Designed miniproteins, single chains, continued (4). Designs and how they scored, part 18

Each design is a single chain, and the fold is of that chain. pLDDT is the mean over its residues in the fold that is shown.

## One batch from the design tools (miniprotein)

Design m12593
Fold by ESMFold2-Fast:
Structure m12593 (fold): chain A 82 residues (1-82)
Amino acid sequence: DSKKKMAIEAAKAALDLIKAGRETGAWVTAFEMAARIAESMGEKELAEKFQEAAEAARRSLEAGKEKEDEVIKIVKEILEKV
């Protein structure tokens, strides 16, 4: 439905920001928003994956670029499930 599509589009937008070398702070906000949307739809697994991606992105902000691959991997897993 439209809310699920919105959550997926948020994940894709975050992945595009990562691939374009944009600021990691934008990724955190995008993933947190997507998690809230997924949670509101009752999509627990999707919401948990977005929350995991947000946490990984926050770790990436602290550790520099080392965690970017983890964030990309989690987002790809989300996209594979839809």
Scores: mean pLDDT 67

Design m12594
Fold by ESMFold2-Fast:
Structure m12594 (fold): chain A 61 residues (1-61)
Amino acid sequence: SATVERVIRHESAELAERLGVSAETVERLIRQHGSGRGAVEALLERGLISEERAREVLAEM
């Protein structure tokens, strides 16, 4: 639905800015893992963000 699409885009933009990665990458991972938390964990597992940055963002979620 249009509402779900907008929520995913907004969340992707916010996380991308915080993590220093592209919004496109975050959006794809949110869709694959079903949550922003899952996307952050996937980015960490792939080595695209630091443990420190992941910890800071996850603590605020």
Scores: mean pLDDT 81

Design m12595
Fold by ESMFold2-Fast:
Structure m12595 (fold): chain A 94 residues (1-94)
Amino acid sequence: SLAEEVRRLALEAGFPPALARHIASTVVYLKAQGKDEKVERFLELLRAGDIPGVLALLDEEMREQYKKRGLSDEEIERVKERFRQWLAEAEARA
């Protein structure tokens, strides 16, 4: 499945298991929304092992989704901080 392929690529690129699962979920969501160009961009960066590039795409998608929900830039930064805390906790369990 796409989720299994993305998870494998993320692990091979050096992402911890919790973040690899999150990346896979994000890519599956984008495919379901018909955003095929973003899906391909994630796959290209993952195959290249471009960790900063993948993280930048995750940040971009998070900002786009929350802006569509009417969140301010300050509210988005608070969501990002909660996500970083969640990620650190999830990584400690992997």
Scores: mean pLDDT 79

Design m12596
Fold by ESMFold2-Fast:
Structure m12596 (fold): chain A 88 residues (1-88)
Amino acid sequence: AMEKAKKEAEDALKAAELAGEKGEKGDISGAVGYALRAIGSALSAALSGGGKEGSELGKKAGLEGEKKAKSPIGRLAGRGAAKAAEGA
């Protein structure tokens, strides 16, 4: 369970980073797609971790994605992922 939660959290972080990269390059469609994936993966991390631990992993991944993002879309993707994981 925790191993799967860690993988989902890593996927969320990577998707948030890609959303930021696509946004910086002007690929709005790609940025939105990766932002939605980041939110979905963060939720999966929260649900797979069996409670607090999974939620914290997803939240941390989302916050790291927000911190690393250069574009507003990437920052929103990371923040959205973190809030989704915290709320699950």
Scores: mean pLDDT 73

Design m12597
Fold by ESMFold2-Fast:
Structure m12597 (fold): chain A 93 residues (1-93)
Amino acid sequence: KGKEAGEEAYEGGREAMRHAGKSGGREGAISATAAGISSAGAYASSLLGMSGEDSARDAYAAAKAAERAGGEEGRKGAEEGRKGYERAREYAA
């Protein structure tokens, strides 16, 4: 359901943001901010009654933002964001 998809996307995005922030430096801060915005978008889409597919897309964007931070933490953030994307899509089906 839309709310459940949004919650899964939001959790994945939050973890992506945390890991991007742990990468440190300016790039980590920029990537964490981008992941946070995408995560908030997933939550907002859920509240506005948008499709779970829209929330999943936001989680994927958060994963991409975390990946851009680089290093091991960026990789972990990308993995968590992708898990949120997959789970959100499962609820959207």
Scores: mean pLDDT 73

Design m12598
Fold by ESMFold2-Fast:
Structure m12598 (fold): chain A 75 residues (1-75)
Amino acid sequence: LKEKAIKALKEAVDNEEEVREALIAAGVSEEAAEEIVELIRKTLKEVEELEDDEEAFKKAKELIGEIKRIVEESL
């Protein structure tokens, strides 16, 4: 699980320009899209530093909730 989460986060970071463009195209503000991309980068770093798979998974779930909050606040 941790390996799959890290891979997904790395792919998002490696394609952050496309992720940002996709969010903006979906109606998210430019500012909120930047916040989401930065949050993904920070979460990747935090997850890579965690030894426990359960803690890493919890962090990934928190990221999804935070992204939803940012999107809702930007609309």
Scores: mean pLDDT 76

Design m12599
Fold by ESMFold2-Fast:
Structure m12599 (fold): chain A 72 residues (1-72)
Amino acid sequence: MEEIRKKMAEALEKAAEKSPDPKAKEKLLKGSEYIREGNTEEGMKYMYEAFKNPEAKKAYEEEMKKMIEEYE
C-alpha cells in the first residue's frame, strides 16, 4: 500500500512537469502532497480536478504506465 501511494505521488509530480496548463500543474502537485501525507481522500479530489484537463490526465497515465512496466 505505501509503495503504491509513493508511485502515485511520483507520477503526479512528473505529470505536473509535463502539463502545459499551470492550473492543472498546481492541482497535480497538491494532489501528490496529500497522497504523500496519507490523505488519500483530499489527494484524489485534487487529482480529479486536474484530470478535467485532458493533457494533465494523459501525462499522469503515461507516468503510471511506466511504473506498471517496472513491475513486469
Scores: mean pLDDT 77

Design m12600
Fold by ESMFold2-Fast:
Structure m12600 (fold): chain A 100 residues (1-100)
Amino acid sequence: DLRNQAGKLIGEALIILQGEKIRALRLGDTKTVDKLNKIINKLGEAGSKIAEGDLEGAIKSLKEAIKLLDEYLKENPNSGGIQRAKKLVEEALKLLEKEK
């Protein structure tokens, strides 16, 4: 269903973001690690809220995650992994909004 599809897209975005975080850790880029942790935490909140049936809370967490992704991409416009993660999160948001 739409909730399971949204959860899968969030999971795929989390895998991408965790990979980018591991790269930043290996380079000692603590600023990037901190930014990615904030996004990862918001997506984790969204996934948990979907599992609990809190669609309104999940939508709010996804919108906050998109804002953080936009802020990241404004500073790092060539981050292909982050661009892919944002598209997945935006698709997940659209699916959850159709459930309303």
Scores: mean pLDDT 89

Design m12601
Fold by ESMFold2-Fast:
Structure m12601 (fold): chain A 82 residues (1-82)
Amino acid sequence: EEEQRLQELLERSTAEHLELLRLLGAPQELLDQLRRTARERRDIPDELAEKIYETTAAAAKEKAAEIAELAARVRAEREAAA
């Protein structure tokens, strides 16, 4: 079951990347495409990989302040809870 174990690790990694992309404000269509690709256990097409890169880079640049604010809020909540 080595292939199955590797696939489970890949699916877990993909889920973490999807969560990150969602936080970066990736379009729902892109998230759905990635989710479908993971479920079908297919290699990510080059076009989809390019869109992931472009979406991540653009969203990160555009939402850099919002991401920083969210991170600061999470950190503050953790400090308040301590």
Scores: mean pLDDT 65

Design m12602
Fold by ESMFold2-Fast:
Structure m12602 (fold): chain A 79 residues (1-79)
Amino acid sequence: MVSLELELTMPEAMTGAEASARAAALAEEALRAAGVTPEAVHLVSDLAPDEPVPAGARLLVRATAADGVLHVAVRRLPP
C-alpha cells in the first residue's frame, strides 16, 4: 500500500470543485512518479463544488492506492 499526504496552496481563486480536481490531479501525478498506476480515482472532498476558494487557501490532501483505485481525500485548512 502506498500513501501520501500533501499540503497545497491555491495559486488563484477557484471553485471547490476546481480545487478538489486540482488536488486529485496532483496526488495522482505524485503516485505515478512513484511507480503507481491507478485504474480509477475515488475523490472525497469536504469542499462544496460551488464554494469560493480564495487565492492562498490551503488544502490538505491524503491519497492511498489500494486494489487499483486511488483514494483521495481533500480537506480545507483554516487560514
Scores: mean pLDDT 82

Design m12603
Fold by ESMFold2-Fast:
Structure m12603 (fold): chain A 95 residues (1-95)
Amino acid sequence: MEKKLEEDIEEALKLMTRAVSKVAAKNHPADRETLLRLGELTIQAHEAIRAGDLKTALALYDERRALAGTLSNKTLSSSEQSLADKRAAEVRKRL
């Protein structure tokens, strides 16, 4: 019974997501809370996928896309919306 590698990978992905969100928030202070929330939604969506709750994951990525559309930085807004759409499309293929 050796699941440590899967658990370590999952934890590393959560830490990386939080670190990326914090760096983005620091570089774009006007969008700080929105960027931190985008990271949180990504973590929640990954947890939903891990639990097999693909409909909840899809809903979380749809919320993430809508929230990304409110970003003041147009380049970030476009990039984050595209990422959310790509992730939602991957989840839809598994429904």
Scores: mean pLDDT 80

Design m12604
Fold by ESMFold2-Fast:
Structure m12604 (fold): chain A 76 residues (1-76)
Amino acid sequence: MPSDKEILQKLRDKVLEIEKNSTDPETKKEAQKLLEEIDALMNDPNVSVKQLLYAQFRTLALSGEYFVELQKKKRQ
């Protein structure tokens, strides 16, 4: 269904934002790997619920890592 591709597109947009804006080489590398995985899923006509769920969990974890990076950059 098109809805699964909409979810993948939202995840891709978030991961691409992190890859573009992060200055941490490890966070950028993880974002690049996840982009490749999401691109593979977007090209798969039979994306499973498990694959979508894992992509969502990986994106959430990466977003958490990026949030920690941003907090370290804020001179608080």
Scores: mean pLDDT 79

Design m12605
Fold by ESMFold2-Fast:
Structure m12605 (fold): chain A 86 residues (1-86)
Amino acid sequence: MEEEISDLDLQVLMAAAATGSVEEAARWLGISRATVQRRLDKAEELGLVRRDPETGRYFLTPKGLELVRSRPDVQAAFAAALAAAR
């Protein structure tokens, strides 16, 4: 059975993909690095994200991108926050 993905799991995926680092994603979301890492580990096991071993950056897989695109509410909140930071 497919594991349930929470709003926080989706926010972690988007933040990690946008910032490229666990530390910046944690700072962005106001949560611990351990929480970000645990949720990214779960997402990687589910095939939603992959890590580049040379750069340490996280990238959304096609499956992960489709899941994020299915949640326009979470996307809108994240896009607004990114726009405010620039």
Scores: mean pLDDT 73

Design m12606
Fold by ESMFold2-Fast:
Structure m12606 (fold): chain A 100 residues (1-100)
Amino acid sequence: SEELERLAKQHREEGARLKEELAGLSPEEALKAWARAQGELAAEEAKAAKAAGDAEKIAEYEALLKELEKEKAEAEKKGDKLLAEILGIIIEKLKEGLAA
């Protein structure tokens, strides 16, 4: 479908930009940059759903937020500080998107 092709193109273009930005980073810095990009994308999608009044999509992002918070708590409990920090970045961005 035309819509899927447009979304695939947007993801490819963002992936290419991110790859260039990540080329000079350590693996940890690259993961954190990736997490920020993913969180920002989720925030924009959540904002769009709220602007459209899409109750089903809003509920999906609220459910995703709860699952990510649960996964972050488990990562913290296991002492996986890097995973907890990555999840925290995504959670913070998604909360901003849902608050808009």
Scores: mean pLDDT 80

Design m12607
Fold by ESMFold2-Fast:
Structure m12607 (fold): chain A 102 residues (1-102)
Amino acid sequence: SLEELKEEVIEILEEIKELLDKDPLALEAFEIALQKYDPEITSLDDAIDRVRNAKDAEELIRIVEAVIKALEATIKTVEGELKEQLQKLLEKLREILEKLKE
């Protein structure tokens, strides 16, 4: 259901937030990239709130696609364990995106 997919996306975004809160430069890179791909999304916290309030699958798809692109850009700027953890979360988001598109 849409509500179950929203909950899964929120859990992944909260994990991204926990990782990026420990690396302020990576967080800044992520939020700059996020705003580049969706100018209406102002921060990671705003992205979480927008997922929570998404009216339909189309709106959720738009947010998830922007987050995926921002995460791909951020992964290029980091190394080691953080890169591996962010890559895992990227793969989970891509799987959810496929489910949203059927």
Scores: mean pLDDT 89

Design m12608
Fold by ESMFold2-Fast:
Structure m12608 (fold): chain A 72 residues (1-72)
Amino acid sequence: MDLEALARALAAALREGIATGRVAELVAQTLRDHGIEATLSRLGTSDIVRVAPEHEALVREALARALAMAPP
């Protein structure tokens, strides 16, 4: 898997998600598009993106890079 390509795609998803209020949905879809199984869970009014434990470290690193690429 290309971690940098995933990070770039997540940066775009985060920007659009913040603008549209659909962050969790766009992040989950971006992960699926890159072969990472991701599901949306609802806790009250919050949407949570869940991934398999073996992908958690990879997704965390990709998100950290994506956040660095998309400054406020």
Scores: mean pLDDT 75

Design m12609
Fold by ESMFold2-Fast:
Order: C-alpha cells, then structure tokens, then sequence
Structure m12609 (fold): chain A 98 residues (1-98)
C-alpha cells in the first residue's frame, strides 16, 4: 500500500554494462539505507527510479545517485523528480563545479 503523496526520483544514465550493473547494486544499497524504495531499475534502459516520502528526499536521492554515478564512471544523462499525486515534474541540475 503506497501513499499518493510520495515523490519519485528518476535518474537516466549511460556507461558500460558492467559499470552500470555495479552502479545499480550500490544505488539500491544506498536507497535501502536511506529508506528509499527502488521502484524501477534497468541496465538496458539506463534508468533508476526510487520512491521517497517527500519532494526534498526525492531531490536528495537524485543528487546522491548523480554523485555515485560520477564516482563510478557512469554518465548521468538526466535526473528529475515527479509527484505521484499531482503530476508535477521538476528537473534536477547536473552541475559540475571545479
């Protein structure tokens, strides 16, 4: 039973099949520790979606996955969050500094 007030964090990425598989395993472990539920995970599509209880946590999840992907040599193509109830979509910036 899922609440319609949940937010989804989506990350689309690109990389070698091996690096993508390692990234997804690590991201799933991180999600579990943070209390984020993995909704979808696809090596072939380069997509990860997790459910978070708030918009703020969904944005945090997207940012953490972007950081993890970058550290593991997986390129992030897009990240966004969406409301399960209102259909609102908000893009997460892929900014590199330094």
Amino acid sequence: MLKDSEWLAHVQFDGSREKVAEFLRTAEELARKRGWRVVASSVELGLLTVAAPTKEEAIEAAEEFIRLAQEMGVKVRRAWVSSASSGVVEEVELLERE
Scores: mean pLDDT 77

Design m12610
Fold by ESMFold2-Fast:
Order: sequence, then C-alpha cells, then structure tokens
Structure m12610 (fold): chain A 71 residues (1-71)
Amino acid sequence: MKESKLFEEVAKKLNIDPDDLEVLSVKKGEKPGELVLTVLVKSNNEIYEVVLELKDGKFEVKSIKFLGVKE
C-alpha cells in the first residue's frame, strides 16, 4: 500500500476523496538534502501533476498543475 500515502496526501490538498484519485505515475528527483516526488493523478477524467517535497521528514504538496482531460 505504498501508493496510499502518496494519494492520501494529494487527496487532502485537492480536498478530494482518495477513492476518486488514481495514481498514474510517480517520478523521484533527488537533490542534496531534499527529496522531490512528481506524481501524475487522475480524478474523474481530469489529469493533474502534483509535486511533493520532503521537508523535515514530512511530504508537503509544493505545486498542483492541471494537465488536461483523459477518458
């Protein structure tokens, strides 16, 4: 259930039920002292790009971008 932590955090920030979210992909980026995750999620045919950043041992949503609609 590794994805449950990612889309739970995304769902909280989007104020959407996790049941409506589908994780399409996760990309990891590493910088000195930082961990950044780029997550593509689908919600009711809409696709969003969510950037999560690890700060002080916690994942925080840095940005959310609407990418488009997919059926």
Scores: mean pLDDT 68

Design m12611
Fold by ESMFold2-Fast:
Structure m12611 (fold): chain A 81 residues (1-81)
Amino acid sequence: VEAAEKAKELVEEAFKHRNDPRAGSLSVAAALLLVAYLEDNPDIPNPEEIRQLTVEVIRALDAGDYEKALELVDKIIEILS
C-alpha cells in the first residue's frame, strides 16, 4: 500500500503545482511508482483491475485531470488495503 499512498502524495503535489513545470515531473513519478509496484508485487488482489486503474490514472494525468487521477488512486488504495 505504501507505493500507492506515495503515488497519491505525488498526484496531490502535481495538482497543487499544476501551473508549474514540476507538475509533469511529479505526474511521471506517480505513474512510475504505480507501475513499479505492480511489477514488484504480482500476487496483489485483483491484479487486472489494479492494472486497468493504473492505466486510467496515467491517462488522467496526461490529460491534466488531477481530480480524476486522485479518485482512481484512492480506488487502488482501497483494493490494496
Scores: mean pLDDT 78

Design m12612
Fold by ESMFold2-Fast:
Structure m12612 (fold): chain A 98 residues (1-98)
Amino acid sequence: DAGEEAAEVVIRGLEEALRILEEQGADPKVILEVEITLGLAHIARAVGKLIGDGEFGGRQSIRLAEQLIAYLRENGGPEEAIRVLEEAVAEARRLLEK
């Protein structure tokens, strides 16, 4: 369904952003923030599935990714990682609006 698919899109975007940061040798503190956000997105998806509300998982994952985008902009995160996350958020929002 759309909510579960939206959460999956955000999770894949977070995984790609993490890969980019690791490949570029980003600050370990910045990498840790992405890892924490990815873990929280997995929890949001699992909770959504458990309570029978996939849209909850999708919406919470989007909010987590948006908070991470703000953090990366403030802490000099690479533009490539920020762009990947912004694209994932846009696609996830598109899925929830159909």
Scores: mean pLDDT 87

Design m12613
Fold by ESMFold2-Fast:
Structure m12613 (fold): chain A 100 residues (1-100)
Amino acid sequence: SIMDRIQQVVDTFLSKHPDMPPDVQQFIRDMARDFGRQVSQSTSIDQVNDVARRMRERMDRRSRGWSPQNQQLVRDAFNRMKIVAMRYMSNPNAPVPSVM
């Protein structure tokens, strides 16, 4: 499912950044869960883009007080989730991208 693909990508991303603060990791996990749920209910690429826009706004608000490095990590994780969701909507059998 799309939720499984988003979770797999996030788990892989977090495993590559073991020094990420726990609160930043938890926020990324929470975003993945919410994004995956909303994308699973989406029937078009336009709806996925609307979900992505709202998640980006949430990310910008929550990460405001974080270091530039941690803000970039959250942005990178989010972009990875967005790419996977867009790819899934275009071709549900497409493999998960390996590049970050």
Scores: mean pLDDT 82

Design m12614
Fold by ESMFold2-Fast:
Structure m12614 (fold): chain A 65 residues (1-65)
Amino acid sequence: DKIIRQSLGLFMDMLMNGSSVEDAVKTAAKTALKKGGPDAAIQVLQRMGFTEEQAKALVDELLKE
């Protein structure tokens, strides 16, 4: 819950400071993944408007790094 809120806050801050939507999405998802694992990253992405399938695919790509 806290991790999801912090990651969404980071996403909004990045957008307000002129970051691209793509960079903000990836950075917020990576932050949630690092702090809360794959389930937290999936929940953050779903709150940004991604479907569960899209969120899982993006998290799988981030896990390969």
Scores: mean pLDDT 81

Design m12615
Fold by ESMFold2-Fast:
Structure m12615 (fold): chain A 80 residues (1-80)
Amino acid sequence: LSAEERAGIEASFAQFDKDKSGVITAAEMKAYFESMGFTPTQEEIDAAIKAFDKDGSGVITRAEWEAFATAVLRGGRALA
């Protein structure tokens, strides 16, 4: 990754990580989607976390988020 791509990934992570804990929780994801006018279900939030959470911790770490964003950039596909 370039320095700009890495900075963009870190900035996007910071958008979810409002309390600067270093992880994204289900509550932070829900709050983010609600701020955009969506009403996500608990199942949708859990599915999103599980898609990123490769270690089974129940939260999304910065490393997991960076790995996902890197795969998307290298795969040439849109963010889902």
Scores: mean pLDDT 68

Design m12616
Fold by ESMFold2-Fast:
Structure m12616 (fold): chain A 87 residues (1-87)
Amino acid sequence: MKEVEEAAKELIEGKEEGEKRLVKLIEEAVKKGDKEKLKYIEEKTFEAIKEAARREEPDLPEEVIEEGAKKSVEAMLKYAKEKEALE
C-alpha cells in the first residue's frame, strides 16, 4: 500500500499525477474486489484532499473542507467504477 501513500503525497503537493494514480489504484481495487484496499484508498484520499484544501484555502472552516473532500472522494470512486465497467 506504499503506492497509495505516494499518490496521496503527490495530490497534496498539487501534482496532477497524484490524482490520476489514485484513480488507477481505485480501479484496480474495484476490479479485484479488494474491499479492504478500497477502504484504505478512500481514507488516504479523503485526508490528502483535506490537506490540499487547507494549503490552498487555509481560512476555510474545517466543516467546509471536510464536506468538499467527501464529495471529491465520492466523485473519484464513481468515476473509477464507471471507467472499470466500460473496460
Scores: mean pLDDT 78

Design m12617
Fold by ESMFold2-Fast:
Structure m12617 (fold): chain A 65 residues (1-65)
Amino acid sequence: AEEVRRLVAEAHAASRAGDFDTVRKYVEELRKLGAVVEEREVNGQVVYDFRIDENTYVRVAVPKP
């Protein structure tokens, strides 16, 4: 839970900075932790929903390569 919260915050910050390679690395780590709730392709972007806890999740969108 604590590691998931940290990784989600770092992925969100990297996404806001436009560092999508870093976002993809954090997504891989979050997937290994089972924190990826939903993964969808929308308008040439991959959208990830991460669950931190029961009441908190964060959405991150990454352009397709």
Scores: mean pLDDT 78

Design m12618
Fold by ESMFold2-Fast:
Structure m12618 (fold): chain A 93 residues (1-93)
Amino acid sequence: MEAIEAARKAVEDGIRTLGVSKELGDKALKATVEYIEEYPEVSPRTAATLARYALKSGDPEESLEQGKRMAEAARKASEESVPVVEQAVLSTV
């Protein structure tokens, strides 16, 4: 719940500060919420970071789908999905 609020706030701030369209913001929020629903252990801080990354990438759904694949691989290896996902997503920017 708190993670979704953090993502929403990050998208609102990103639209204002980056000058991206509301449509791109809505897509970034939707993709980030879907990510949080699939990986509910993500922290509010990580959710906000993912939302900002999705906005900057221009292709929010594709960018977060790549993050999901990295998270799944990390979970199979170590069960350290949340920190690895944040790091992996940032490394693809």
Scores: mean pLDDT 68

Design m12619
Fold by ESMFold2-Fast:
Structure m12619 (fold): chain A 100 residues (1-100)
Amino acid sequence: KLEVEILLTFAIISLHLAKKFAEKGDLEAAKESLEVAKKALRKALELAEDEEVKKELEEAIKYVEEAIELAEKGASPEEVIKQVEKALEKIERALKLVEE
């Protein structure tokens, strides 16, 4: 449980950095932070034992992947931020389940 919590916390920090870079229009820096978050989430998914936690993490990873693709295509910062916020919501749900 502790290893998953640490990885989820690290992913949350990385996603907030991605959001901050996107707000400044720096989509390259946002993408780098999104890739860091994605790696942390994939490791958390591998270590997760609970089915509901796995489901929330799979959805979070999907939103991060969509954010990365939008950043690569030069989409609006607002579109990237929207996907980051959806990913954060899923990670918060996963973290709540892990704390049970």
Scores: mean pLDDT 87

Design m12620
Fold by ESMFold2-Fast:
Structure m12620 (fold): chain A 86 residues (1-86)
Amino acid sequence: SLETRLEGSLGFLSTGVFFNNEHAIELGLAGIKRVYDEDRELTLARLADFLASLPPGVREKVLAAIEKYMPELARDLLAHLARLGL
């Protein structure tokens, strides 16, 4: 399912950011992009939950990576977070 694929991709992304592993970050972001292209709202909701679970400094690194590789997703994510009051 898209949910299972997204959870796996978030796992690679979290591993990459916590262990400073660029390859894991890139694999996670590539998987997130595939789910985003199929289901934008699911991806935004799960990314919002994921970011809320991270320390601020790690969250900034994740957002910077998303902006670098997927600037459209970054804009949509920030708009989604603003709507939620997050």
Scores: mean pLDDT 82

Design m12621
Fold by ESMFold2-Fast:
Structure m12621 (fold): chain A 60 residues (1-60)
Amino acid sequence: MKLLILTRDTPEAIAKAEALKKELEEKGHEVEVVATKSPEETIEAAEKAFAAGYDGAVTV
């Protein structure tokens, strides 16, 4: 499946997102990480991902 990880633009949140990406990729998923600065950007990124054919989105 194509999955999107939406994370805060902090080093700690990005590190958690990268760890989750690695775990999901090992399970056979295609994963992209996107850092967002606000809840509005998170919603916009999720909507764009579904329009682009992503199967799901996860927040970290």
Scores: mean pLDDT 80

Design m12622
Fold by ESMFold2-Fast:
Structure m12622 (fold): chain A 110 residues (1-110)
Amino acid sequence: SDDLDEGARALGEADPEGVFRQMLEAFRERDWGLTLLLARAAVLVADKLSREQLEEVARILEALVELLKSLPKGNGALITAYELLGEAYRALGKEELAEKYFELAREHAA
């Protein structure tokens, strides 16, 4: 939702390094919902993160996708993870990977 993107962006703008660190902590704690929210914040402020941090965001989102793959098509968490992977790879200049993940998001929303 627009409200979630506004909130996530505000969080990332205020503390991009803290968002990145908290995302790593949430992933280690197996808090998938919080990981996804913090990954969204990181992606929305990708210009404030290093290339290495963006690559780690993409790696965490790929790991989260593997964990969510057993969920039925149309699951919001899996769709969001694919959309965020597309945005992360676009920010990394990896357009073919970005297009792949945007397509996967569309397929799972059907």
Scores: mean pLDDT 85

Design m12623
Fold by ESMFold2-Fast:
Structure m12623 (fold): chain A 81 residues (1-81)
Amino acid sequence: SAADVVEKAYKAVLNGDEKEAEKYLEEAKKLGVGEIAEQAIKIAKEIRKLKENGGSQLDIEILEGLALLLVGVAKVIESKL
């Protein structure tokens, strides 16, 4: 599903797997949710940066919540295609 592909792109970035992230981004584009996947990837990069630099746990949790919201948005978009 489009939601699964967006979540996989997000998790690939969190794990530092750039090749898997690019693979899932291309699949997301084919499913009409490429822009949502791009936003999820940006959030994952910011989460990594905060974790590496000792950022706020609350900021990390807010970003994790936003990533879950984007997965939900992808599911809504998929239902209208």
Scores: mean pLDDT 86

Design m12624
Fold by ESMFold2-Fast:
Structure m12624 (fold): chain A 80 residues (1-80)
Amino acid sequence: SDEQVEELKELAREAAEGGYSDDLLVYLLLESRRRLPEEQYEELLAHIREIAAKTRASTPLVRPPVPAELMERARALLAG
């Protein structure tokens, strides 16, 4: 749904701005490609690319692991 895509976009922003590893963003892209219609996947992909570009300058040299709570939110949103 459009609401699901907006929640995924918000989660991606939270993960990127938190300076965490790519694990959550990779998970979102791989699972959304399998589970979302192509148009919704392309929208999410474009958003992730844009936010990654904007946060690149603030990303630490050594990035901490993604908090388990964020990964669980991603799994719940993409589980259907």
Scores: mean pLDDT 77

Design m12625
Fold by ESMFold2-Fast:
Structure m12625 (fold): chain A 77 residues (1-77)
Amino acid sequence: VEEILKELGMEVLETREGVSAEELEEINKKVRETENKTVIHVPLLPPQPPPEELRKLLREAKEADPSLKVALIGRQP
């Protein structure tokens, strides 16, 4: 996922392996504090979108807002 984001020139704010509701609230607070930047939360745990589908969704999102940032949640090492 990080490779796809790098190819599209997107900025990553946070990456975590599985998150509790409390941790998700902390992440949401942090992204709100990034001063009016649009942020997408990308689930990295199953069911995970195929890489091709993820590329398409992220590309379309970035075309809509070039300042878009991404928070990656539930990353598997």
Scores: mean pLDDT 56

Design m12626
Fold by ESMFold2-Fast:
Formats: structure tokens, sequence, C-alpha cells
Structure m12626 (fold): chain A 90 residues (1-90)
């Protein structure tokens, strides 16, 4: 398997997408933004990328917003499923 080189702006785009997750007002908006981040990371970083720091940051943001543990787990699952499906599409 050939690893894709990361775009020069990868860290900046990930930071912007995490900021959009922070701005989400509802669980549904946050889930949508987590999905977009998962797809982006799959497309640009590929299968050998360590997603654990992104999972931790998403969970932290959701907890700071006062979402339930169940809702936090759902948002994490949406991110991870979106990343996995994105890898299959690329």
Amino acid sequence: SVDKPLPENFDEEVKKMLDEIRKAKTIEEMAKKAHELGVYVAEKAGRNFDVDPLVEEIRKIAKEKGFSDFDIDVIEAIFLISYAVGLLAN
C-alpha cells in the first residue's frame, strides 16, 4: 500500500474542522461535522493515520458542551465509521 503524502495544509484544515465541531449547537450538527472530519482524514491521510488524538479531542469537545456519555459515544462512532467508509471509497 502506498501512503499518501499529507497536504501542506492538513493540520490547518483539521484544526478548522475541529473548530466547526466546537461551534456545533446540537448533537446532530456535531455528528455531521464529525462525519465531515472522518471523510477528510480518510481521503487525505489514508489508513495508516493515527486517529486516536482526534477521537480524544472530539470526546473532549462534546463533554465540554455538556452532552451525555451516550451522545459522546455516538459522535465518536460516527467519526470512526465515516473514516472507515471513507477509506473504502478511496
Scores: mean pLDDT 86

